# Designs tried in a protein design run: designed miniproteins, single chains, continued (2). Part 16

Each design is a single chain, and the fold is of that chain. pLDDT is the mean over its residues in the fold that is shown.

## One batch from the design tools (miniprotein)

Design m4532
Fold by ESMFold2-Fast:
Structure m4532 (fold): chain A 58 residues (1-58)
Amino acid sequence: TPEQELRRELILTEASITSLRMLLYIYRRTNAPADKIAAVEARLAELERQAAELRAQL
């Protein structure tokens, strides 16, 4: 069903967000270059936007 597909996409998106948040934490703790931190923050912002859109459709 369309709801099952949306739920599947949301689960995958939330898993990606969790992984990137952990990566961001590690990068900040290890003083990674600012460009690497900015790249992860940009990806997180896009995935959080996608998750919000998916939740709005459920």
Scores: mean pLDDT 88

Design m4533
Fold by ESMFold2-Fast:
Structure m4533 (fold): chain A 78 residues (1-78)
Amino acid sequence: MTPETVAAAIERLMEIYGLPREEAERILANLSPEQVERLATADREEIEEILSEEGARVLREAVDKALEEEERRKKLEE
């Protein structure tokens, strides 16, 4: 996994799901290097297939976890 591959995967997540860069980075931290590489090079149709077959649950859990951490940080500032 190269820094360029990670950057491409971040851009893909931001483009497809409308996520901020920080959240995309947190999601990638919870993915395997193989999943990151596939996301970086995949088109939209391939990403949907990855979500359906290999990473749908893992990626969704990573997204949910990133959103939960964001909410948790906001609540800590109360």
Scores: mean pLDDT 66

Design m4534
Fold by ESMFold2-Fast:
Structure m4534 (fold): chain A 55 residues (1-55)
Amino acid sequence: MTLEEIIKEAQRIVKEHRDDPQLVFDRINKILKEYDPSDEETVKIAQAIQEALEE
């Protein structure tokens, strides 16, 4: 996956499964471990997740 795909997948997980926070955390943590993002990429992913959680 590219960074864009990771961001889209993380946001989709949050939006689809926000009523199941355990599943959201599990799926996102798995993606982060597999992808091993840089500091800059991690910030972008975190911002995308925060946006999906709040709106």
Scores: mean pLDDT 77

Design m4535
Fold by ESMFold2-Fast:
Structure m4535 (fold): chain A 75 residues (1-75)
Amino acid sequence: MNTQKLLEEIEKLKEEGKNSDPETADELAFRIVALTDAIERKPGEATWDDVEEEYARLKKKLEELQNKIKERLQQ
C-alpha cells in the first residue's frame, strides 16, 4: 500500500478536527496518532491493517489508564 494515502488521511482528519466538537475531535486525534505511528513503524510499507492495530493499541492504553485511575480513586 502507498504511504501517500495514509498521509492524505492524516491531513483530512486534521482539517475535520478543527471544526468538530470536543468528543469528535478526540476520536479524530486517536486516528491521526494511529496513522502517524503506523507510518513511523513501517516507513513506506504501512497498511490500513497497521493503522487499525495502532488504533486498537491506543484505545487499550486509554482503557488501562482509566482502570488504574478508577482503582486509585476507590482507595
Scores: mean pLDDT 77

Design m4536
Fold by ESMFold2-Fast:
Structure m4536 (fold): chain A 94 residues (1-94)
Amino acid sequence: MNERLLKKLEEKIKELEERLKELEEKFKRGEATVEEARELLLEIEILIGIIRIALGVAKIAKDEELAKKLEELLKRAEELKARVEELLEELEKR
C-alpha cells in the first residue's frame, strides 16, 4: 500500500476544498475575484493530472486497493473542479 502518496493527495484535496469554501464566502460578500477562481481551478487540474498518472501506475502494478482509493480521490477532485467552474461562470457574469 502506497500510504504516503495517498495521504499527500488527500491532504492536498482537503486544502483545495477549504480554499474553495473561503472563495465561496468571499463571493457572497462580493470580494471574490476571477483571478482567484482561475488560480484555484489550475491547481485542481494539476492535482487531477497527478491522480490520473498515479491511477495508471496502480492499474499496471495490479494494486486494486490503491487503484480504488485513487479513483475515489479522482471523483472528489473532479467534483471540486465542477464547483470552481460554476463559481467562475458566476464571477464572469457580475
Scores: mean pLDDT 86

Design m4537
Fold by ESMFold2-Fast:
Structure m4537 (fold): chain A 74 residues (1-74)
Amino acid sequence: MAKEAVEKAKEKAEEGKKLVEEGLASEDGTKAAGGALYGIGLAGDGGLEAIQAGKKEGDEEAIEEGRKILEEYG
């Protein structure tokens, strides 16, 4: 269901955001870069899945939430 995909995408986006923030606060450049890349990947995958599920089900809310998740990392 598109709504379930949106909830999973939001969870992934929050996890990704936390990893990016931890990466930026890190003194280790390699760890910071790795955390940021991993976080962006989680948000991107989740946002795209939410948009695809929303399109499939005609759920405008799911599409919009997925777009917001992608935009959060742009």
Scores: mean pLDDT 71

Design m4538
Fold by ESMFold2-Fast:
Structure m4538 (fold): chain A 85 residues (1-85)
Amino acid sequence: SKEEKEKELAKIRLEMAKIVRDNYAKVQQAVAEGKLDEAFKIIDETLKKMKELANKVSDPEEKKFLIEQAEKLAEYWRKKALEDA
């Protein structure tokens, strides 16, 4: 049903937000320690996890949107890591 799809999407977005919060802190710590390679590995692993969550979404347009948002976030984190290094 529409309500079931909306609940599933909300749950996936919440899981993605948690991953973003927890892993961005790890990226910032790695950069602060001069471990840029480690920071990029965490970013890549975060992107993979976000794409796996997005792939659980049944709506192809919502899935595409979440994947594109995840990719944009990963690129933003890479840019910030390089600026803060």
Scores: mean pLDDT 86

Design m4539
Fold by ESMFold2-Fast:
Structure m4539 (fold): chain A 65 residues (1-65)
Amino acid sequence: SKSSDLLRGMALLEDLRLSGEAEFEEKDGKIVVYVRNLSPEGRELLEEAKRYFEKAGREVEVYEV
C-alpha cells in the first residue's frame, strides 16, 4: 500500500540519518533529503528509499550539502 511504501522509505532515510549521511524533512508535501558525503551503501539505500517514495506517490528532492 502507499502507506506501507511511505513507511519503508522513511525507515531507510532514518538509517541514513543514524549513519550521519543524511537529514530529511517533509516540506510542502514533498520529502526533502540533505546528503553529505554518501557512502556507496548509503547511496544504494537512498535510491531504494526514492523508489518507495515514488510508489507511494510522493515527490522527493535531494540536495548535497
Scores: mean pLDDT 87

Design m4540
Fold by ESMFold2-Fast:
Structure m4540 (fold): chain A 82 residues (1-82)
Amino acid sequence: AELDAEIEAGVAEIKAAVHITIANRYESQGKYEEAAKHYEEAATVLREAADRLAGVSPDIAEHLRQRAEEYEKKAEEAKKKA
């Protein structure tokens, strides 16, 4: 159901937020390689949730894919600073 998809997306966003918080902390310390790894983990969590929801809730899946792309970009930017 749509509500179940929203809950799954919410859980994925919370898991991603944990990794983003850790990545931001590493960036503030100049540890860009470690920051990139956590941005990649956040993107993976969101991408996997999007793939699971693609057939159930395409709009939610697309939102999660866009969020994953944002953190994939942050990971690449961090790698360039490392």
Scores: mean pLDDT 87

Design m4541
Fold by ESMFold2-Fast:
Structure m4541 (fold): chain A 51 residues (1-51)
Amino acid sequence: SREELLQQARNDANAAAEGFASALGADSTLTQKLANAFYEIEKAEVERLLA
């Protein structure tokens, strides 16, 4: 469902942000901003695929 896809998108965004932060030594503030940015991108992709 759409809700399941959005939850997966949030999980994927969080994992990607944590991986990026670990690799580049980003702080928690930047990691949170990256997670939010990645989620917005993935959410837009989910909406596009369901259109």
Scores: mean pLDDT 83

Design m4542
Fold by ESMFold2-Fast:
Structure m4542 (fold): chain A 106 residues (1-106)
Amino acid sequence: LYKTVANNLDGVAETLDEARKSSIGRMAALATAAAYALDGVRVLAKRLSDKEISKEIVELLEEAARLAREAAKLADEGDTESARRKLEEAREKVERARQLALKAAE
C-alpha cells in the first residue's frame, strides 16, 4: 500500500507541475483534477498500517488538496500569480507525503 500511495502521489505531483506551467483556463481544470486525485490518495493513506505515518501523510494531503482548490479558484478569478504560488505550496506538501510513503515502504 505504501508504494501505491507513493506512485499515486508522483502522478499528482506531475499534474500540479503541469497546472503551474499551463494557461489560466487549463490551470483551473488541472488544479481541480489534482485536488480530486489527492482526495482519492487520502482514502488510501488512511489504510496504512503505521498510524503515525498514516496521520502525517493524511494531514499533508488534506493541506495539499486545500491549496490546489484555492489555486483553482484563484485561476478562475484570473489571479495567475497567486494560483501558481498555491500550486507550488501544494507540490511541496505532495513531495513530503511521497517521501514519507517511500521511506515507510522500506
Scores: mean pLDDT 85

Design m4543
Fold by ESMFold2-Fast:
Structure m4543 (fold): chain A 106 residues (1-106)
Amino acid sequence: SKEEVLYTFLALLSKVEENHDLSKEEKAALIALGVALLEKLFGKVPPEVLQRYIEEAESLGISREEFYKYVEAAKEVLSKYSLEELGNLTEDEVLELIRQVLAKVK
């Protein structure tokens, strides 16, 4: 289900953050990937959920305007993947997604 893909992906993002020493930019990309997946699965992100992610990015020193650029980059990155592929990623594959998001934001 879409909910199972979402929960699996979000759990994987949390595991990547816990198991890897990520920079502030890499953490912002990780948050942006979560937002992009929500929009890909459901066509929308509830305003209150989006605001929480914006606040998390701002706590890292990433402005709201900059975070929107990360979200757009993450949407482009995730557009290449099916929902089935996104439900079966490894930690190393998520690190590659982070790298791709950062390459687009530069």
Scores: mean pLDDT 86

Design m4544
Fold by ESMFold2-Fast:
Structure m4544 (fold): chain A 80 residues (1-80)
Amino acid sequence: SMEEIDRETPLALALIRAGIAKSNGDYDGVADAYLEAGEQYRDIDPAKAAEYFREASTWYRKAGNDEKAAQAEKLADEAA
């Protein structure tokens, strides 16, 4: 359906943004993109949402952003 197509498109765009940010060494941007991907899965597949939120936490830690890393970890725990 159009709704399913729209869901796939936002996720694909978030993952493309993650790849671009990674290429630029923008670790906060990578984490932000995975955070967005997690939110896209929250109502559909909470387990996948939790995985993306954990990825976001990992990239925030690589960026030295411990506060956002902790927030992403909390979102992963709540989604699981």
Scores: mean pLDDT 80

Design m4545
Fold by ESMFold2-Fast:
Structure m4545 (fold): chain A 66 residues (1-66)
Amino acid sequence: LSQAEISRIAREAGVSQAQVKRVIELVKKKKKPILDLTREEIEEIAKEAGVSPRQAYRVLLLLARL
């Protein structure tokens, strides 16, 4: 992902660019497609990234569309 894509996702999800990068790192650790993440895994990612579950879900949907 480019820095421009990270910036766009951050604005659309209402989170910081650092939080988007943290979500990406946590998703990579799960070693499966974003669309295969369970609700529990999304909530865990949200907690670790310091965002709400709703914000994490928004970031993940925007990442999956790339």
Scores: mean pLDDT 82

Design m4546
Fold by ESMFold2-Fast:
Structure m4546 (fold): chain A 100 residues (1-100)
Amino acid sequence: SMEEIIEELEKLIQSYKEMMAKTELSPEARETVEETIKRLEETIKKLKEGKISMDDVIKELEELREKWLETLQKEPDNFALATLALDLKVVIEKLKEIKK
């Protein structure tokens, strides 16, 4: 359901905010997390307003994950970024299951 999707996105945002509060991140990694939070919050807003579909949400998350994987290629020892990329994958797979 749309409500379950919103809940999953809100949980993801909370996890990222907690990571920023508790973990020392490089300036580049911090900017990436902040951009990700902003994009997720905007996605939730558009979804609540009926401006985007569930498919659009999945595509947005897949694009964000690809961007994070590209960042990880430049910083392969950054386990925090690896964890965030994995969390995005788990949420994407869960949203695809909810859509079915």
Scores: mean pLDDT 79

Design m4547
Fold by ESMFold2-Fast:
Structure m4547 (fold): chain A 74 residues (1-74)
Amino acid sequence: MLSKKEQAIEEFFKSFDKDGDGVITREELRAYLEEQSGRPVSDEEIEAFLSMFDKDKDGVITLEELKEYFESVS
């Protein structure tokens, strides 16, 4: 069974991954942030967010990267 924390991370990931491709793309991240903020989001804001996962060169966030990040900050 997934832990409550793992389930929360997976649900959070799925809230970004609208296409169901198994990754959060730059476009999906932008769409999510624009929906939450109600304003256009710049490339610089997207890059700042992606840099938190040390994957700025890829422009994508995987479920495993999110899990590792939340495990490291908890």
Scores: mean pLDDT 68

Design m4548
Fold by ESMFold2-Fast:
Parts: structure tokens; C-alpha cells; sequence
Structure m4548 (fold): chain A 111 residues (1-111)
């Protein structure tokens, strides 16, 4: 069905975009962790990186956001700036992944 093919193609495109945003979130998480090390929060940075490796990007970013909030880091600090960017890209990836799943479900209902 042409309709099913269009839904599958759009779902694939959205999933690829979500994967790209997850990669960007990972890059900014690593930058934020490096900046946390630079300001003396070595153990906290290690915990965020460990959660990223063991539980995935969303868990790593959640921990990272908790760390910058706990230490009261202002928006002018690179660690907070990169943590906020990492969270924004996780949020974009989750939104696109949800849209992809909805299109996949519609394709299954029509096939």
C-alpha cells in the first residue's frame, strides 16, 4: 500500500532524526562532564558518565542536570550550559521517537 509505505518512510526519517539528537545530547553530556571536572566535581561527573554508559543518554542527562542544580551552577557556567543543551536534545529525540512510534502503529493498523 502506498499509504503504508509513506508512513514507514516518515517513521524511519523521524527515528533517524531522533538518533541524531541523541548523539548530540551525548556530545554535550561529555562536554558538561569535562567542565564539571574542571571546576572540581570529578566524582559527580563520573557518576553522570557511568549512568550514560549503563542506563543510556536520558539517565545520564537527568543525573547531570541534578548535579548542576545541586551545586547551584549559573547559566554562565559552561557545565550548566552544556547540561541544558544535552537535556534539550534528549527532549527533541524523545518527541521524534514518540512520533515515529505513532506512525509505525498506524502502518501496522493499515497492513
Amino acid sequence: SPEVQQLVQKARELQQQADGYRSLAGDYLQLAASELIGVGYVDDAGKAMQLYRTKGIAAGVDKLKGIVDKHGLPETEPARKYADLAQQYVDKAQQLQQQSKELQQKALELS
Scores: mean pLDDT 91

Design m4549
Fold by ESMFold2-Fast:
Structure m4549 (fold): chain A 67 residues (1-67)
Amino acid sequence: MVYRGVAKAFTVGDLKIPEGYTIEVEELDEETVRVTLYLPDGTPVATYTVDREQGEKIIELAGAEEV
C-alpha cells in the first residue's frame, strides 16, 4: 500500500522531514516501510527504510492518504 502527503516540517526519531516536500510511504512488509521524499517537481531526494511504528507516525504527521 502506498500513501502520499505534503510534509509539514516534523521529526520522527532521527528523521527530519522538511516543509513543502512530498512524501511517499510504501509498506514493504508487516514490519518494514519505505519513505521517499520528493521535491515539488517530482525529483526524489531521499529514501529511508523505517519500522512500522515510525511509518505510521510519518503517515499521521504528514496527513498522507492512500493513493
Scores: mean pLDDT 74

Design m4550
Fold by ESMFold2-Fast:
Structure m4550 (fold): chain A 80 residues (1-80)
Amino acid sequence: MREEILAEADAVFRGLRGGFVAADVVRSLRELSPREWLELAFRVGGELAARIIERIRAGEVPSDEEVLAEARALGRALAA
């Protein structure tokens, strides 16, 4: 149980990191205010964290490379 809670907490941090990566991708492709960048980072970060938690609960071990690749893809999609 405690190990599961720690894994889900780690997933939240990994998701947030991905959210900032996605927001940086959007900012590189179009102008974002600091507020828009921060709001986008937290929104995408929350979505990525939820997906990581779902995969962990399904018995998967998502790699950092997979999460960051998904974050970059989401950033490109949001910039379009």
Scores: mean pLDDT 82

Design m4551
Fold by ESMFold2-Fast:
Structure m4551 (fold): chain A 80 residues (1-80)
Amino acid sequence: SPVEELFRRILEVLREISKQADPETRAKLEEEIQAMETALENGDYVAFLEELAKATSLLTPEQYREFAARWQRVAAELEA
């Protein structure tokens, strides 16, 4: 489904950003990413979005800007 594809691409973006985070923040991001993967596998899109909100709150302002820019590019690719 288009929604499932979008959410999988969002997870990929978060994984890439988490690689650049400090070890403490990375561990927390990995926990949220795992929760998002579980929610997606269960088709629980509300839980996925709630965990996404938690994950993005762990990002620095600079990391959040990178995430937002990459999400916009992913959305544009899927609409093309």
Scores: mean pLDDT 84

Design m4552
Fold by ESMFold2-Fast:
Structure m4552 (fold): chain A 87 residues (1-87)
Amino acid sequence: KVVLTLSGDQTGRVGEVINVKVTSSSDDPVYLELRDRETGDVLRTEPIPPGSTVPVLAFRPGVYDLTAVSSVDPSVQSEPRTLVVLP
């Protein structure tokens, strides 16, 4: 059973790089989804190797849900992690 976990920055600022780390029990590439809690908009990153730090940008202040997803099997996902983006 493949397990994905998220760590790294939980707060950032609009237009600044926020660094999120993704770990996996598998070697398969993963991607990151950011969902804006207010608008429901979803941003998806390109697939990366697990154990990598993913730079993400948010263009709107607010609270986001981050989820890591397996690129090979989209049913394999991490628990959502909260990200707070300041103005």
Scores: mean pLDDT 79

Design m4553
Fold by ESMFold2-Fast:
Structure m4553 (fold): chain A 70 residues (1-70)
Amino acid sequence: AEAAVAAVERLLSAAAEEARAAGDEETAKQIERSRDSLTAFAREHGLSPELARAYAEADVAAARAEAAKA
């Protein structure tokens, strides 16, 4: 499960950095919370790196969609 954790951390950390660079601190914080939650979930449930990456991509898309409404 460490490969799944590494994939989640890499993807969500990059997305949070992009949001912060764009001045969107709230989206960056939401993505960081999703990273911590999904990392724990991936370890607990033994997710594959592919499935963990899919969940991470969905979390980023959801955070961006909510930000677009504000």
Scores: mean pLDDT 78

Design m4554
Fold by ESMFold2-Fast:
Structure m4554 (fold): chain A 89 residues (1-89)
Amino acid sequence: MIEELKKEAEKLKKEIEELDSQVRTARGQYARAQGRAEIAKSNPENKELAEKYQKEADTLRSQMDELGRQRDEAEKRYNELKEKIEKLE
């Protein structure tokens, strides 16, 4: 039982590391997309283009937020498993 909990904790630790990497990548993609949207917004003639780029940025932000939420949930589960392991040892 303790060994199974330790195995689950190891899997969650790897999942957190993978999610951290994905969040960093998504953050970079979002920042670049938001930059494009802001440049387009600076010209009133490009309103339709600015809206298109903003929708792209908003989609990337939603993806980044979802990955961040998954990371936080995985960390919470990892901490709960660590507490259970510590109490059993």
Scores: mean pLDDT 84

Design m4555
Fold by ESMFold2-Fast:
Structure m4555 (fold): chain A 70 residues (1-70)
Amino acid sequence: EAEEKLKRARELMDEGDRYAQAGDFDKASRLYKEAAELLEEIKDKMTQEEANLYVAARLNAVGAEVEKEL
């Protein structure tokens, strides 16, 4: 289950990046938030690489949220 959540989070991050590149920051922020929520559920079992992904998901979610208001 943890590995499945990690895989889904990576897919959501990739999708979020695509929407952000297209200028759809509303969709991007929602995808990044979903990725961060999945990673939050397994944060006590994370490797350093997985922890870096979690930090990136949280930062990208905030960044996209700010961009959609501009």
Scores: mean pLDDT 80

Design m4556
Fold by ESMFold2-Fast:
Structure m4556 (fold): chain A 89 residues (1-89)
Amino acid sequence: SLEESRQIAREIGREFAELGERGRELAEELLKLPSEEEAREKAREVLEKEGEKGRMALTIASYELRERGEFELAELVEEVVKEYAEKQK
């Protein structure tokens, strides 16, 4: 039905919007951390608590960091995400 299709589309759209917002929040949080070690630990904590959704949000965060010129921090996040993906094999 049209109503069912609209409900599904709204639910999917909401989930994508929430992931995008979480990714931006994570980029801001990571930028405020005083050390690379703390940033790495924060990224691992997100993956442990949020699993696959955390992985997607961190991937978005890494793109946000690259757009801001924070290449070293983005690469650190990408490496933590890669380690998680290998464990999910």
Scores: mean pLDDT 82

Design m4557
Fold by ESMFold2-Fast:
Structure m4557 (fold): chain A 103 residues (1-103)
Amino acid sequence: SVFLLVAVLTEMSEEKRRELVEEVRKLAAENPQVLGMGIFEGEEAQSVARQFGLSPDAVMVFLIEAESEEAAREVGRRLEEIAKRLNIEVEIRFITPSDARPV
């Protein structure tokens, strides 16, 4: 089973978007407990956010798969720190295996 971290972002400048993507890619690459990461924008971001019951005004979504709840929480904390430094609003949700699998 995997743990999912879903991070939803609202409207932001293109410069901040580029910086955020670079920092999050680094974060995922440096953590061996991260199994995969998806980055979604526009209509795909809205679709993914809706699937997890998150904001319909999502402009970007990071979907991160982790081996453990602890790894998901650590990545979430670091992502929040990056967002705060860049002055970006982020909504983070942790999805357990019981919630993450479609019927």
Scores: mean pLDDT 79

Design m4558
Fold by ESMFold2-Fast:
Structure m4558 (fold): chain A 92 residues (1-92)
Amino acid sequence: SLEQRLLNIQMQLMAAEANILLAEWAKDNPELALKLLLDAKRTSQQVIAEATELIAQSTDPELIAELQRVKQRAQDNLARAEQLIAELEEQM
């Protein structure tokens, strides 16, 4: 169902955010931090792609608005992960 797909996307979004938080906590272990950020980047890209697909398939304005919020949040997570990856790679 569309509701199940939205739930799955929201869970992936939360997982990416958790990985970014854990990576910031693990700054004294740059290899672990990099691994977590690369996972967050990949997951954020998947959320953006799936949200984009569901927006294109949806006719419900409320669902479209929720998917657009999820997509924007995933784009913000992607940008943050990429910034932190670049900073860590300069230290390694």
Scores: mean pLDDT 89

Design m4559
Fold by ESMFold2-Fast:
Structure m4559 (fold): chain A 61 residues (1-61)
Amino acid sequence: MERTVVVAPTAEEAATAARGLGRWLREVEGASRVEALVLPRRVTDADGREHAEAVVLAERA
């Protein structure tokens, strides 16, 4: 199972990007199963900047 983390300034942007990536993985790369999860809170990076994270899980064929 392949794990990709999508990082964006807002939860809405992270969710939109994760949904787009999941659709692309399914339609273009033929992933057998795709699951997109959005973290319920903002994350602070190493530079002290706040962002939102979403995780996309995909099974390779």
Scores: mean pLDDT 70

Design m4560
Fold by ESMFold2-Fast:
Structure m4560 (fold): chain A 91 residues (1-91)
Amino acid sequence: LEAEARELIDRALEAARAVLAGDESARAVLREALARWGELLLALPPEVAARLAVEAARRFGEVMGEAYGEDAEAVAERAEAATAAELEELF
């Protein structure tokens, strides 16, 4: 399941880059990959799901930073910290 969740994030990140580059047709792929990833996370132990969510948030932050000409590392760190803080509130 963890490997499958990581593959889905890789697919979602590729689709996200395409959408950010102007390919609106990639939105369906992005939506499908994220939906499937969310379903897998609900099947995992909460601690594992939380780790994967924080990893995904960091990687999406990097993609967004790159796309908008921001410091990709800073955006990735912000996304990681925000996701970790939300999950910490639940535990």
Scores: mean pLDDT 76

Design m4561
Fold by ESMFold2-Fast:
Structure m4561 (fold): chain A 62 residues (1-62)
Amino acid sequence: SDVDRGVKMIQIAVAKQLIQKGHIDDATAMLMKLAKELGMDVSEMSKMPPSDMIEKLEEKVK
């Protein structure tokens, strides 16, 4: 739904803010949890840097 999409986009935005503040591990954990909820390949996601994870998640959510 549009509401679920909005919530996921907010979660991605929070992860971006965590990365900007140097909280990389917290941001990665949040992004991995979101990827799992979206049915994405978490093993593949775990191999990429957080910036690439964000791009994949934004593409999946739109």
Scores: mean pLDDT 83

Design m4562
Fold by ESMFold2-Fast:
Structure m4562 (fold): chain A 91 residues (1-91)
Amino acid sequence: SDLEKGREAFERGDLRAAAEHFVEALKKDPSNAEALIALASTAVMLAGLGNVELAQELIDIAKSHLSTLSPEQQKQVQANIGLAEEVISQV
């Protein structure tokens, strides 16, 4: 699955491939909370590596899907978005 391929790429440190797979998972299921949480986590890592443009793109995608999630899942995604935005602000 795209979600599994994304996780494998993330674990290998291939954050671009991870992002691409998580975005594909979201295209197939816009309410896929696991893909959204993983996408937001990937944005944090990309921001930390100085890839601000891709990190911002993933933040925007995550924000656009927040309303499809439960309140608890929204909190996790929002926490990662906030962390990624904080990291970007320090570049």
Scores: mean pLDDT 83

Design m4563
Fold by ESMFold2-Fast:
Structure m4563 (fold): chain A 79 residues (1-79)
Amino acid sequence: SELEEEALRNTQEALELARERFEEAVRRKDVETLEELLAGLEYNEPALEEAVKKFPSLEPLLEELRELRERVREALEKL
């Protein structure tokens, strides 16, 4: 479906940007950006969980979001 394809593309792009932002923030020891990124990932996780129920093809992206969230959390605890 067009909605599923759009959701897949938009979610992939958003996660790619989030990973780039995470890598840059860790390199710069930018605590503020890491906190904002963590808040954004936690805020969007429930919406992606609901999207996966409608579009099962999004499930790997939900796993990627959860893995990134844990990496951001761990980075913040080490700073």
Scores: mean pLDDT 89

Design m4564
Fold by ESMFold2-Fast:
Parts: sequence; C-alpha cells; structure tokens
Structure m4564 (fold): chain A 93 residues (1-93)
Amino acid sequence: MTAEQKIRALALVFYEMGWSLEEALAFVERNIEEFAKFLEVEKEELLERFRRAYEEVLADPEAVRASVPREVYLEVDIFVGVLQLRDAVEKVT
C-alpha cells in the first residue's frame, strides 16, 4: 500500500463522516505524530498532502473512492476511530 493511497483514504474517511476540510485538518494536526507514523510521511508534508487529497475528494469523490482499495480504506477508518476514542477517553475525568 502506498502513502498516497492511505492519504486519499484518510481524506475520504473524513469527507464521508461529514467533516469540513478545516475540522479534518485540525484533527490531523492535533494527532500529527500518530498520522505521520501511520501514513509513513514526514510531518512537514502531511498537512499539505492531506489538503490536496481532500480537495481531490471534493472535486470527484467517486473517482477517489475507485482509486482506494477497500482494505486501505478500512485500515485508515479503524485508525481514525481509535484516535477519536482515545481523545474521548482522555477528556473523561
């Protein structure tokens, strides 16, 4: 699996959850260490690559969906879910 496929899957996951680009960027930036490691991309490049991928999704979500293997999408979706659960648990007393 390529880093490009994982980044496209990440943009697609946030888009399908109904998150705005700004909301998704804020979440990625807040979790930048974990995302950079998971996607195997340098932290300095991640936010710009993500923004570009999200813009591609907004232009043609069907084409992006067709370019991402199902297993890549599921792996990324699970990873985002784990980070969201961690953030929720850390905010409880």
Scores: mean pLDDT 81

Design m4565
Fold by ESMFold2-Fast:
Structure m4565 (fold): chain A 120 residues (1-120)
Amino acid sequence: MKELTYDELVARLAAAGDKALVAHVTENEDGSVTVRVYSRDGTLLDTKTFPTPDADEVLEAIIEAAKKHGAEYVALALDGSPFGVAIAKRLGVEVEEGTNYVILLELKDGKLIPVGYTRS
């Protein structure tokens, strides 16, 4: 997968406009995972907490939020947690624990297809 610069990521999100969402996946201290979905302007659209998180369940929730809001792209912000690494690996992205990543995903035929990533 191609590593994008921050400027390349921002440019792709700008080109998608209202068809782009930002999803944050955060592992909480109790081992639960919270997914927050924002419009590109930073408005919180959806939130869901998973008490016993599964990578496929979390990704399916992101797909459903994208479909609900008519998005074609999702910028997926992952924390450096073990669960964030598991999500990245499920998407075919090699990431290191302790590093934050943003993966740009395209929604095609009900699937999230990774098109690039950046480190933060």
Scores: mean pLDDT 82

Design m4566
Fold by ESMFold2-Fast:
Structure m4566 (fold): chain A 104 residues (1-104)
Amino acid sequence: ANETAARGAEVAARGAEAGGGGEEARRGGLRAAEAAKSGDKEKALEAGREAEEAARRTGGKAGEAAGQGALAAAEGAASGDAAKAAGGAVAGIGGEAEGLLAAR
């Protein structure tokens, strides 16, 4: 299942919301997560790209990181590579996801 990759996108979206980076970035990330859970790889990629763009415009540095995490999660879901999706979440949201990937 693509649930692990979808979780990465959801965490990135919530990180953007909590940091005040932008509601648009949150919405895009949630759309990518939902598409990933449904197995719609193309929709997940499209939503991830839109989340990245929106986050860059509204959230400055924090939004840029959250958007990149959402895009990486969508790409991981499309490839079936949950580890790549998790790596993108770490890069995108910083401390939250770092703990998840620090585990062996």
Scores: mean pLDDT 58

